Designed miniproteins, single chains. Designs and how they scored, part 57

Each design is a single chain, and the fold is of that chain. pLDDT is the mean over its residues in the fold that is shown.

## One batch from the design tools (miniprotein)

Design m1967
Fold by ESMFold2-Fast:
Structure m1967 (fold): chain A 90 residues (1-90)
Amino acid sequence: SMLEELLKELDKKMEEFEALVEEAKKTASDEQRAELDALLEVVKIMVENAKKHMELLAKQGKLEEAKQVKEDTLKKIEEAKARVEELAAA
């Protein structure tokens, strides 16, 4: 289904984000690791809430609105990735 494809894109992006966080943690200080863990948890909660919202929209036949939720969520994951890279470079 289209919903399954949209959810798969979010799952893939989240897997990439989790891998980036784990890589950054390898060279991070204890303080940086705490910030990275906190950021990861915020992003996980955001993505799970977005997935639930998309499922509710799909049940109502609002697939274009579900696509918009996906796009907005992907943008926020990209912003979080930039923050991980900034923390890793510090």
Scores: mean pLDDT 88

Design m1968
Fold by ESMFold2-Fast:
Structure m1968 (fold): chain A 124 residues (1-124)
Amino acid sequence: LTVERRRDDGDAMNTGGDLLSKRAQELLQKAIDLANQAIQQYQTPEARQLLDQAQALLQEAQRLLQTAQDLYSGGAKLYLSVPELADQGKAVEKQGAEKTKQLSELLQQAQDLIDQAQQLLNQV
């Protein structure tokens, strides 16, 4: 395969990874906010709906994160398949790892808050 095609394919995958990573971060931040609202309002009928929405956003964020990681990995492999793009491939691997770490921390925070909200609502 030509350097040009490998670069174009790698760029498309890396861009896709960035887009999905950003969307996952936005969904995780919303899930955290909704879970906190459910905790604050746990004695109200609305608290269950807020928790359900937070859980749905967490599930979607997990799906997007997995797809983003696959895209970063695929893009890095395409760049690394040609010597002229080796440095770009290493940069994409590093970026993907950093984004995955940051999002894993937010995902854990969202899960912990959802679990806390669920425990509070189950006591009512």
Scores: mean pLDDT 85

Design m1969
Fold by ESMFold2-Fast:
Structure m1969 (fold): chain A 64 residues (1-64)
Amino acid sequence: DIFSHQRELTPEEQERIKSLIDSDTDEDYVELARWMAENPFRGKNSPISDDDLVKIAQALERSR
């Protein structure tokens, strides 16, 4: 499966993702969702938890 060859996050990308999650604002969650859509990566080294994914989804719904 070609998807098994998705790239891993760099330390700089992990730090950016953590910063956006720690901000806990709708604007930063929407930005994170947009960045993730443009930059697909393997989930194994993601700093994003299942709880964080729920917060991102809720922020997207509020932002329309």
Scores: mean pLDDT 72

Design m1970
Fold by ESMFold2-Fast:
Structure m1970 (fold): chain A 100 residues (1-100)
Amino acid sequence: VDETEVNRALAIIAAAVGNIKTALDIADSLPPEARKEAYRDIAGIVRERAEKSTDPELAEAYRRLADVLEQLANETDPQKQAELRSEALKLGEKVDELEK
């Protein structure tokens, strides 16, 4: 088993249990191609969480996070990647706080 595949699986599990900041921190440690796939996986999970949320503020934060992560997965400019990553982390902290 490749360490990259294990870490990607851990990021997905963290997102699935609602620990979004941890999921993003793990994803950011992955090699570029695995990191992009992890962002897509996390985006899908948080979009599903948005659809199931009864809190409008939490649902909107999850939708914004999913959009940012989808942009990150497709972004090739390192500076724009850094800006999108910063926004994703801020949104991840916000959704984790709203889930408390």
Scores: mean pLDDT 81

Design m1971
Fold by ESMFold2-Fast:
Structure m1971 (fold): chain A 83 residues (1-83)
Amino acid sequence: SQHEALVKYQLEVFKAALEQIKDKEAIVKLLEQLLQELLDAGVPLSMIEEFLKEVIKLTEKLRPDIVEEIKKVAEEFLKKASS
């Protein structure tokens, strides 16, 4: 589906950022931008939840130093989206 292709593309963008960008604030802002793009594209919340699980998993593997900040962004997004 077009939504599945977009989610996969956004995950690859985020993975590249984890590998190339040292600035935690820049990575946080990127994640917020990617999440907004998924919402604007009409991606179902259930698919965005799976995207966030993969984001956290990648962050734990590649950048464990920022995993708590990424988890906070995910929690705040899901709380706002489900309200």
Scores: mean pLDDT 88

Design m1972
Fold by ESMFold2-Fast:
Structure m1972 (fold): chain A 93 residues (1-93)
Amino acid sequence: EKEKILDEMRKELQKLLDELEDKPLEERLKKLASLLKNHALKFIELGYIEEAKKYLDDLETLLKKLEESGADQELIDKVKEYIEEIKEALKKS
């Protein structure tokens, strides 16, 4: 079951990346960050805490790169919100 869920999530991520190939980088990153947040929250609900923490690490890495590259402040703030949502969910798990 866990491997099936992980495989489905990988397929969902690949599908999103394919759908966003012609979109501006900012829109692609915004959609990717949202998907990573949703996957992390789903893993927390399912009790897959280690997998959720990996997605949190990915979002924190993305945040650092966005801040270093001078990305749009609205995107930076949104990723910060997503990180906080995941951290709050982890505290309740």
Scores: mean pLDDT 78

Design m1973
Fold by ESMFold2-Fast:
Structure m1973 (fold): chain A 83 residues (1-83)
Amino acid sequence: IRTILLNARKELEKAGLKLAAEAVDAILKGDFETAEKLIEELRKQGLKGIAEGLEKMLEGYKTGDEALVVEGANLIGKELKKL
């Protein structure tokens, strides 16, 4: 799970999506309140797919659901290819 989050963070940072990378850092630190706030800001900025991917990663991390974390990472990857 942690490695999947770190890889997603790296790709988001390379794409210049600083708030999205910060959201992953917040998830990794267990600061879920900050992660939720950053995800909402991304949604307000029109980055709906990135926000949805991060929400799946957050839920998967909280519950230990690796499949949900992978689903979130895959969604982020698809959205980054569109940019």
Scores: mean pLDDT 83

Design m1974
Fold by ESMFold2-Fast:
Order: C-alpha cells, then structure tokens, then sequence
Structure m1974 (fold): chain A 86 residues (1-86)
C-alpha cells in the first residue's frame, strides 16, 4: 500500500471513533443518534473492506484494520444502546 492509500485507510479506520466523540459533545439526542448510526455504518464498511483486502493481499496491516473496525463497530453499538435506554 502506498503512503497516500495508507493515510486514507488510517483515517477511515479512525473515523467511527471520531464520530462517537462528536456525538458525546452534542446535546441533541436525535443528532447524537444520527452520528452514532453513521459511525456504525462506517465501521461495518471498514470491516468488510479490510477483511476482503486481507483475503486477497494477505497484508497483515489489512487484518489489523479489519480487527480495529470490528472493535469500533462493537463500541458504537454499545454507545447507541446507552443513548436509546435513556
């Protein structure tokens, strides 16, 4: 993976966590939920994308990014459940 693709991949992997942090700063429950739903979709897309990349390339970095995306998906689901239980 070249440096440009590597930087974009890292930004994509970190984006769900950034959206969770933004959601926590927003006082509007509806806007918080929208940010969390976007974070969940991005984490799911990242898991599929990097999982497929690992299967084709066997690049260990792709495996790490897929695992990080799976962890982010679980974290977003937990935050979404907490918000909905209020």
Amino acid sequence: MDEEHLAQALQRVLEPRRLVEEAKKVPDKKKQLELLERALKLAQDNRVRFGQLYEVSKDPLARVYAELAEEAEKEVEEEKKKLLEE
Scores: mean pLDDT 80

Design m1975
Fold by ESMFold2-Fast:
Structure m1975 (fold): chain A 84 residues (1-84)
Amino acid sequence: ASALAQAQRQAQLQEQAALGKQLMESSIEESLQKAEQAAKSKEQAALMSGALTIGYHEAQKTNEEIAKKLGEVYKHLANLMQES
């Protein structure tokens, strides 16, 4: 793989991980609002889906309630994407 492609992939993963951490620390209401905003764009929805997946896996290791919160937000985002 080219160095450019590898750098782009690394940047995307870092962005998803940072957003995932933010979502773990956010309230359910804040996370749902972010999901609704992200659903308006394919690029933002993809970023949000990746972030929620990373956050969910990290939360499963430490806090079941945070994992449940992120699962509900992911479900809400998926429903919004199907209605679009």
Scores: mean pLDDT 79

Design m1976
Fold by ESMFold2-Fast:
Structure m1976 (fold): chain A 94 residues (1-94)
Amino acid sequence: SSIDKIIESFRKALEEILNSDLSDEQKLRAITTYLALARHEIKSIKDKEEAKKLLEGIVKEVEEYIKQLNEEMRKKVEEILKQETEALLKWIEE
């Protein structure tokens, strides 16, 4: 499906950030940009069920990859992810 292809694209982008030679500060900035792009993509979907599927897929990918981060970076990404997820779920479920 088109949603599955979008999720795969975001998974690849996240892997590139985590495997890069960037500093922890630069990786955190890249992850915040990644989440902003994900929010834009989710909000561009007209069908709320498809938007929810994309959100759930991206959340699952981010949660899996943050397990490979150090504790400080993981906590920072988890906080950002939680705030973005709560805002997007509210937008979808209105």
Scores: mean pLDDT 82

Design m1977
Fold by ESMFold2-Fast:
Structure m1977 (fold): chain A 110 residues (1-110)
Amino acid sequence: EEELRPGEIRLELTRGDPVWDPDKPNRAVYRLEEVTEDGVRRYLLLLTQRPDGTIELAAAELDEKGNIVRYLSDDELRALARRLFGDNPETLARIVPATPEQRAELEKEA
């Protein structure tokens, strides 16, 4: 796979079911690399779809070795959602910051 250029985002599905199920919340774990002018930023993302169509987003920033260095704030989660889904306003409107309980689950996926 090619190296990422500045402004490019790479998403990798590492665990989860990408199919939405109205009777059961769908969960997906992604690793994301984002190329900035300051270098590559890495994130671990957990998305949980609720039966009502709401998508809960939790994320943590990773070091170069894949270890969690910090959890993203609600404002940072909203900014990340806009970068990932800004071209689809309906999907973006469904994304909300995850609860502290769901953020704790990122530790298990690291």
Scores: mean pLDDT 70

Design m1978
Fold by ESMFold2-Fast:
Structure m1978 (fold): chain A 56 residues (1-56)
Amino acid sequence: MLPSRETLERLGEALLKVGQPVTASQVAEASGLPKPTVTRLLRQAAALGQLEVAPE
């Protein structure tokens, strides 16, 4: 499931700013996206081996 281009661009910028490992809270704050949306996207990306997510 792929998010919209705008959501992906905002997520990508936030990931570059925060670094890894990331938490959903850090990415939500950096991107301005809702925390539930960020949590879902980070979980999907981590399952695909694309990034490392720290538990909250």
Scores: mean pLDDT 73

Design m1979
Fold by ESMFold2-Fast:
Structure m1979 (fold): chain A 105 residues (1-105)
Amino acid sequence: SALEEAERRLRAFIEEELERFEKLIKEKGELGIAFSEFRLLAEKEDYLLQLRKQGRLEEVEELEKKDIVYAMVYGRGLLLGLPREVAEELAREFKERYEKIKEEA
């Protein structure tokens, strides 16, 4: 189904981004964290812009309140048309895994 395909795409994106961030943080330390967080912020701002263009103002207000780590996966999930509960769960898992990468570096 379209929803199963959207979830698969978001899960693949999560794995690719975590691998990229882990490599960057291990190679560059604090500078790697700074570059990772710049990307997370840029993705959040792009998703906010896309939701505003679609007139999805309630979801804009929700996403604005989320931290940049959670917001990258949550915002992308909403734009892919995933159910809120699925987007929230994947965003939570991504944030937990990203914070662990930072702690272990």
Scores: mean pLDDT 89

Design m1980
Fold by ESMFold2-Fast:
Formats: structure tokens, C-alpha cells, sequence
Structure m1980 (fold): chain A 96 residues (1-96)
């Protein structure tokens, strides 16, 4: 299921952040944020929103999370990993 694919993707992302030396509390913060983003995008799909509206909301969410991570002192490499995961979440949702 998509839910299982998303769980696996988030777990692999958290592992990559751990290997980069990101603190455990910050890794759990990212895990929660990614899950929240998935659920919000899923709500838009379930509500019958267009791909254009979903992509616009996604862009707003990725910008907000990216700014939050920068303010928390995350490296550019860690932020890029999170952004890549968000893009994969969007692709999985739009494929369904």
C-alpha cells in the first residue's frame, strides 16, 4: 500500500539523517513533519483537488519545512535529503 511505501521512505530518510550526524530529536521532528505532509497531501487528493492545486500546496509546504530546518541549523546536505523525500511522497500520492 501507499501508506507502507511512505513509512519505508520516511524510515530510510531518518536513517540517512542519522548517518549525517543529525541529532535524534531533530530526526524525529523531520519524521513527524514528513508524515504530516503526506496526510495533508492525501486529504487534498481525497477531496478531488487538481494536480495543479496539490503541487501548489506541496510547494508551500516544502518551503516552510526547508526554512524551519535552516533555522534549526541543518546542513544543506540534510535539507536536500528531506526535500528529495518530499518529492518522492508527492510522486507516490499523484500516482494513486
Amino acid sequence: SIDEEIKKLIKETMKKLYELGVPEEDIFHVGLALRTIYLELKKLVDAGKSEEEIRKKFEEMINLLTEDLRLRGYSDEAIEIVKETMEKILELILKS
Scores: mean pLDDT 87

Design m1981
Fold by ESMFold2-Fast:
Structure m1981 (fold): chain A 68 residues (1-68)
Amino acid sequence: MSAAERERREEEARRLAGAMLHRYTDLSAEEAGERFGLSKATVTRTAEELKGEDPLEVSERLARLLAA
């Protein structure tokens, strides 16, 4: 895998993880962002993009990104 592909997957994984923490735990968008080096705006926007997604499917997608 190229360095660019790895970085892209890591960025996607961080955004998904931050959004999932905000949506499915007591952490605010700001707190979730701090855990993954994301802005509050990025966490909020990504969480909105996950609206209607199955949490288990999102978790599986995150696991696949981390395994690559």
Scores: mean pLDDT 77

Design m1982
Fold by ESMFold2-Fast:
Structure m1982 (fold): chain A 67 residues (1-67)
Amino acid sequence: GDREEAERYADWGAAATAAGRTELGARYSLKAGEIGGNPELGKKAAEAARAGDAVAAAQYARLAAMA
């Protein structure tokens, strides 16, 4: 996948989650995983985002973008 595009979606997901926009954060995190080639880490990031865990969501989204 496009790593640079995946990293942008991961950053947008982390920012949205930190701002309390948890569903938007989850959607961007899923997209980061799809583009980055690791949809399972994208799902983990989305799960963390919906739980309000912005730190875990950011960590998983970044890993999804780099996989």
Scores: mean pLDDT 81

Design m1983
Fold by ESMFold2-Fast:
Structure m1983 (fold): chain A 95 residues (1-95)
Amino acid sequence: SKLEEVEKLGKEAVKAATEKNKEAAKKLSEYLVEAVKAILEKKPLEEILKLVEKAEEALKELSKNFDPNNKNDQEMAKKLLEAIEVFHEVYLESL
């Protein structure tokens, strides 16, 4: 399922993350999972948008500490982008 896919990608991102990025990666992952779940459960748009706003704040925090030359940060970013793509697919299918 798309929910299981986003959960797996989020966990892989957190595992790859350097220590300074683990908390922000975990928060972003948790908000993406909750947003996918909210869409699948047909929650109000306002609730979904609030989760997206929290995910954006976690992403901003990650960007402050992101090192493009660090292989762990690159793997973390790759997994988070894949998780965002799963969220995007679920959102578009809900329209």
Scores: mean pLDDT 86

Design m1984
Fold by ESMFold2-Fast:
Structure m1984 (fold): chain A 93 residues (1-93)
Amino acid sequence: SDIDKLAKTMARIEYAMYNNEISKLDQKTIDAVIAYLRSHRDDPDFMQRLLKAYYQIVYKENLARSDSQRIFSSGAYGMNHPDARKKRLAELK
């Protein structure tokens, strides 16, 4: 689905930032994702579905990388904790 594709792109951006792989992404892709999220900031059903898809992808990516620390699953900046979710949604305003 379009939500799954968007969530996968969001996860890719987040992992690229944390692993210093930002050069694997172009600025146009990052800007397009941010613009799309801002256009849907007042759609709670869309945001809820997107967040669920994003959480699943982040957990799977952590497992695939054999990362014992699992930074994203711990919610350090992820959208998987209530406070982190509120902070992330505020950033999209």
Scores: mean pLDDT 63

Design m1985
Fold by ESMFold2-Fast:
Structure m1985 (fold): chain A 110 residues (1-110)
Amino acid sequence: DALERVKKELEKKGYKVIEELYIPEYNIGIDLLGINEEKKEVVLVEVKGSEELSDGELEELRKAVRWAREQGAEKVKVVVVARSFSDETREKLKAFGEEEGVEVELIEAE
């Protein structure tokens, strides 16, 4: 539901959307990828099953950001979709955004 809403919003804004993208160079999967080639902007969307973010999940997001920049993205945004976010997860994602120089948006799904 929330993932479908994000997909439609990206398409409305002129992004090309790719679902369930596998990046073999890093052996990672991305739930949803939005690409705006003219603006050199990429939106990486990840769905998490728990309110806690593992270090492994954070590492996969970091690899995805690096991959997007290697493809020529000048602006990268990370969208994380979950049923809820713990305070620890919010702080980890805030720190991640600051460290990687990317915008991070949190979407809570019912």
Scores: mean pLDDT 83

Design m1986
Fold by ESMFold2-Fast:
Order: C-alpha cells, then sequence, then structure tokens
Structure m1986 (fold): chain A 74 residues (1-74)
C-alpha cells in the first residue's frame, strides 16, 4: 500500500495504491475535515485517487500523514 501526493493543474492529488473503497473514502472525509473545499474520489488504473480542490500544501501533507496512519507507505 502506497500513498503519493502530487500537484496537477493547481490541485493536490493523493494516489492510494492498494486501497479499499472504505480507506479512500476515509482519506476524502479527512481532507474535508481539514478544510479542503472539495475532495473527490476517483478510480484510475486500479488505484484510488483523492483530488483535493482549494487545499493548502499543509493540508495536502496532513492528508498524506493520515494515509500513513491507515497503513500506507508515503
Amino acid sequence: KTATVSERGGKYVVTLEGATPEEAFRVREYALLLGAKEAVVREEDGAYVVVLGGATPEQAEEVAEFAAALGFEI
């Protein structure tokens, strides 16, 4: 299980390889709790991605740390 943060088109994207749907939705809920204006879960190439709109770099990093707490390697 890995979690990777990248920036694409002015948005942060957290890619979760080996995630269950429940884990992806937990990461999304945490992003919204931190104050991201939008957080959308998508399935891309067998992995889940969480697209964060209106998130700060600090919020994106905290979302990645939350994924690490769920057992994802950063």
Scores: mean pLDDT 81

Design m1987
Fold by ESMFold2-Fast:
Structure m1987 (fold): chain A 88 residues (1-88)
Amino acid sequence: GPLPVLQENLSDEQQLQRAEEVAARDPDSAGSWVALAQVALNLYKRTGDPRYLELAKEYLEKGEELLRRGRGTDGTRAHLEELRKELE
């Protein structure tokens, strides 16, 4: 279906830019990857495209790895757990 000007592209672009900025500033932080996972999950929920589901899983896995290495906060852990529930 064709092109709405005001829809998801604005919201998704803003979320992608923010998530990319967070990741670019601190790629060793679990929070960066959890933020990317949230964007990917939002895209999956909107589109049903399994590519976004796989991206969300990959980003959550990276965030979990960094959390296990002490490169994140308990708040980031809680956020990761919330997103994991959405995948279940």
Scores: mean pLDDT 76

Design m1988
Fold by ESMFold2-Fast:
Structure m1988 (fold): chain A 59 residues (1-59)
Amino acid sequence: NKKGYEAARFVIDRYGLDRKITAEELAELEEALGIELPDSLVGKTAAQVAIVAGEKVAA
């Protein structure tokens, strides 16, 4: 799924793999990708957030 891959790549390219995502950064990603992400992702790595964002965009 190209859109899911593009969303995951966007997160990783912007924040890297190991960076922990803040609430502000999560809100920026929601706005940029046009999706809603769970607040439970706050403090997760960008790699983990990329997986969830990719799944949401792919759906």
Scores: mean pLDDT 80

Design m1989
Fold by ESMFold2-Fast:
Structure m1989 (fold): chain A 82 residues (1-82)
Amino acid sequence: MSPEEQAKVAELQREVEDAFRRAAPSLRSEAEVDALAATLRAQATARAKELGLSDEGIARILAVVDAARELALQVLRSRRAA
């Protein structure tokens, strides 16, 4: 990816991470985490296309959504284990 595209991906990564962070206190189940991830995946894909990201850039931002989902599930499972 170009440096310009890397900067756009980093901006979208922050937007995705901020969305999960804002929603985290209200997430009660794995189904709710999955629903949020699906919504953000669709929104991030649309935003990436608007920003003119390559297929590599789109794949990178989708991986960020998947990583944020995994982290949210780990936090949720830790709360249930306590």
Scores: mean pLDDT 80

Design m1990
Fold by ESMFold2-Fast:
Formats: structure tokens, sequence, C-alpha cells
Structure m1990 (fold): chain A 68 residues (1-68)
């Protein structure tokens, strides 16, 4: 199971893409917000090096936007 911090970060990412689908955010704005949330979580909670976290977040956001 994901811990509460992981669940919170994922909920914020989901909220950004929901706002994009509702026309409240552009795809670029949703991408930037989701990337920043994911990078912050990976670096601050898991201690992942920032360069690695940025690369992982880009891949996750690209996949999420392709599915949205």
Amino acid sequence: SLDDKEKAALAEVVAAFRAMRAGELSAEEARTRARDILVGHMVDVHGIPREEAEAAAERLVDSALAAA
C-alpha cells in the first residue's frame, strides 16, 4: 500500500489533471504542476537525487497526459 504522503501527492496530481479535463488548466500548466508535485515528493520523502526524480516525473507526466 502507498503511505499517506504518497497518497496525498498522487491526489494532487489527479486534481491537476481533473482541472485540465474541466478546462481550468492547460495541458502545459497541468504538466508543470504535476511534475513539481512528483519531484518534490521523490526528493523530500524518498531522497531520490533531483536529476533522477526530474527524469522519472517527466516520464510519469507524459504517460498521464497521453492517457488523459
Scores: mean pLDDT 81

Design m1991
Fold by ESMFold2-Fast:
Structure m1991 (fold): chain A 63 residues (1-63)
Amino acid sequence: SLQQLAMQAVLDRMRYIALQSEVFVKERAGITLSEEEKAAVEKELAELQQRIEELDAQIKKLE
């Protein structure tokens, strides 16, 4: 279970980085996100961040 939690944390971190990178590349290309698109991205990033923190806390308790 500890290894499974650690793997999930890595996958969620990779998704977080990929999403941030996609937004960065779009903005650098001169593409401005709409307020709706920005809100959707911020929501997904917040959900990923919360899950990563919860997984990290569980991992630390098992160490």
Scores: mean pLDDT 84

Design m1992
Fold by ESMFold2-Fast:
Structure m1992 (fold): chain A 92 residues (1-92)
Amino acid sequence: EPIELYEQLKKALDGAIKAAENGDFERALVYARAALTIAKKMEKYDPESAKKIKELVEKGIQALRDGNVEEAIKYFKEAKELVDKKIEELKS
């Protein structure tokens, strides 16, 4: 059921964004890696959306590793916007 995976993905991305905004980069990476794992599970149900979300999360992780916190937050927020839109479409 794709909706449950999207809801879990949203929660993980929210955690990553909040941790990064609070300067807790270790926690942000833990949440971002969780989001990446969930997005990989999505490939069986929604390969196109899963690929886009994975690319954004991977860019966010790389930005955190490079010390580009603002860019990391932007990538995680962009991934979350795609997830939020999919949840709304599935509930309609």
Scores: mean pLDDT 86

Design m1993
Fold by ESMFold2-Fast:
Structure m1993 (fold): chain A 107 residues (1-107)
Amino acid sequence: SVDDIIARYEAQLAKETDLEKQYEIIAQVISDITGLDKEEILEILREADKDGDGYLDRFEFLELMEKLGIETGVAGVLFLELDKDKSGRVDLRDLISVLPLVIRVQR
């Protein structure tokens, strides 16, 4: 199931310390769920994380979600849920926790 796929990759991400490998894992998850090309998703992830620290600000997160076909209002609510410390930034690894809400959205 999609939930089983997500749980497997969440476990991999929790152990991964290399940022490029984190991008690869996240791109693979999104590819497996949406059917989009992994390399295209990987490029989108690299472009969204402009400072290369593994965190997305609100603008970067909304841009990433738009490129994945997610409506801006939905993406905004998801950002607020993931921004648990109210820093205005979300951990890229937490992105896969919201994928059950955005599965089957593709363009």
Scores: mean pLDDT 74

Design m1994
Fold by ESMFold2-Fast:
Structure m1994 (fold): chain A 68 residues (1-68)
Amino acid sequence: SAEEELEKVKEEAIKKIEEAKTEEEINRVVSDANQRIAEIGKKHNVPDELVQRYVMEIYEVADKKKAE
């Protein structure tokens, strides 16, 4: 399902962000994850509000990691 694909992308992105050693690596992970989430959203006609929620959660984890 679309939700399973979105959740998988989110979980993989969060793990990569936590393992990242530089802000540049974090930014690359976020960029890649956002692109994948957008593609899944378009393919499955997922509501924009749900797509944005996944994107927002990834940004929140990235922001917290950068503040460390």
Scores: mean pLDDT 84

Design m1995
Fold by ESMFold2-Fast:
Structure m1995 (fold): chain A 55 residues (1-55)
Amino acid sequence: SAAERERLEAEGEEIDRRGTLLQIRIENGQGSAADREELARLQARGREIRAQLAA
């Protein structure tokens, strides 16, 4: 549905924003193990959203 698509797109945008900030922190040597795990979870969820939007 259009509403579901809009929700998924908004969720994907938020994941991309958070993932970018975490990646910058990690690349600057300021990332924790928890930050790396969170980035991995966000990347996995982002792939799920892209797959759903591509279907």
Scores: mean pLDDT 87

Design m1996
Fold by ESMFold2-Fast:
Structure m1996 (fold): chain A 120 residues (1-120)
Amino acid sequence: DEYIKEIEEEIAKLEKEIEANKDDPIRVGILKAVLALLKEALYRYKVLGEKPPSEEERKELVKKAKEAAEKAIKAFEEGKYEEAEKYVKELAEYAVKSPEALPIVRETIEKLAELELKRE
């Protein structure tokens, strides 16, 4: 229950940040991506009846999320966009199971957006 409540509170926070930043399409895009991951996690736990991972399992998922994020950024910097997309998908799958990985998702998407702007 406490874990689900944390997800609900983060959803409310992100919805307010989206409203506050509506004139910044890149930031709004990043926030909406994170919001979609949170809503997916909430749906799995509340509607599908999936049990949230244990605290130990969540720590392991955060570690895997960090590894996926690092691989995604490196692949993107090397021009391997298909590999970068694959690692971003893996990162998203970990974040759906561990909302503690959401800051890693947010930071990774922000870093990739910065790299895309420099590519232009």
Scores: mean pLDDT 78

Design m1997
Fold by ESMFold2-Fast:
Structure m1997 (fold): chain A 89 residues (1-89)
Amino acid sequence: AEALAESLLSEPADAIVEALMRQTGLSREEAREVLLRVTSREIERIRAELDRAADDPIEVVKAAVSMVKPLENRAKLLGKSSEEVAREL
């Protein structure tokens, strides 16, 4: 289930949840928990990349762009704005 969620991270959260339910037989709540876990791990990975890339503007921009969709999806799952989720990291 997690590998499928990771492959669909460019999609909106609702579409990923529906795909997980359809393809793995998970309930909506179980699919949401899988997506929440996957997005949390992706955000932490990208955050570590930002720390390592601090002196390289191009690498910082690449890492920051990669974080946008995971933050949007996590914000939607939690009923918060992407800005609120980013401030909580």
Scores: mean pLDDT 75

Design m1998
Fold by ESMFold2-Fast:
Structure m1998 (fold): chain A 76 residues (1-76)
Amino acid sequence: MAEQYIRAALELVERAIAAEKAGDLETAQRYRDDAISALELALKLQPTPEIREAIELLKRGDLEGAREHLQRALEE
């Protein structure tokens, strides 16, 4: 289910935000990249604007914006 990948991506985004706040930019970048990969799988299963927007926000480094979009996607 696409929701499993969206939930996994949300957890990865939250970890990326925590890593950035701790100053661990390398770890934050890895979590962000993993979140993008999970969302690209979700997008192939369920091509929605919310998933596409979250991927774009992550690619731009907007972790907070991506988190908000992913939370909304999980709320249906």
Scores: mean pLDDT 84

Design m1999
Fold by ESMFold2-Fast:
Structure m1999 (fold): chain A 68 residues (1-68)
Amino acid sequence: MPSREEQLRRATEEVFGVIDRGHAAGLSEAEIVDRVHALAQQFRDQGMPAEDVLEVYREGLRYIEERV
């Protein structure tokens, strides 16, 4: 099993990747937020602790705000 720190790092990188791809594809902010939410649900399904999922989701929303 990856460490908690490594799991959070990978999850955050995946979230940022979804956001970057969404912007590249011309998606609206609302569509990008929906995709980030869907990815957060996948992390929960994979057994990531709720507190860690929330932290990754929060980082994703902050990244979206920084990009428009």
Scores: mean pLDDT 80

Design m2000
Fold by ESMFold2-Fast:
Structure m2000 (fold): chain A 55 residues (1-55)
Amino acid sequence: SEEEERRRRFVERLVDALLSKYTPEEAIKKLKTIFDSLGREEERDYGIELVKKKS
């Protein structure tokens, strides 16, 4: 859906921003903190997989 694509795009942009400043390990920790605080487990897991693929 358009809403799912928008959420996916947000996670992609956040991952790119984090990896521009932090190590993959640090980026994963920040993704966990951000998305756990928001209760968004699917977005957390997707972000972690993107970090792993880009590492």
Scores: mean pLDDT 85

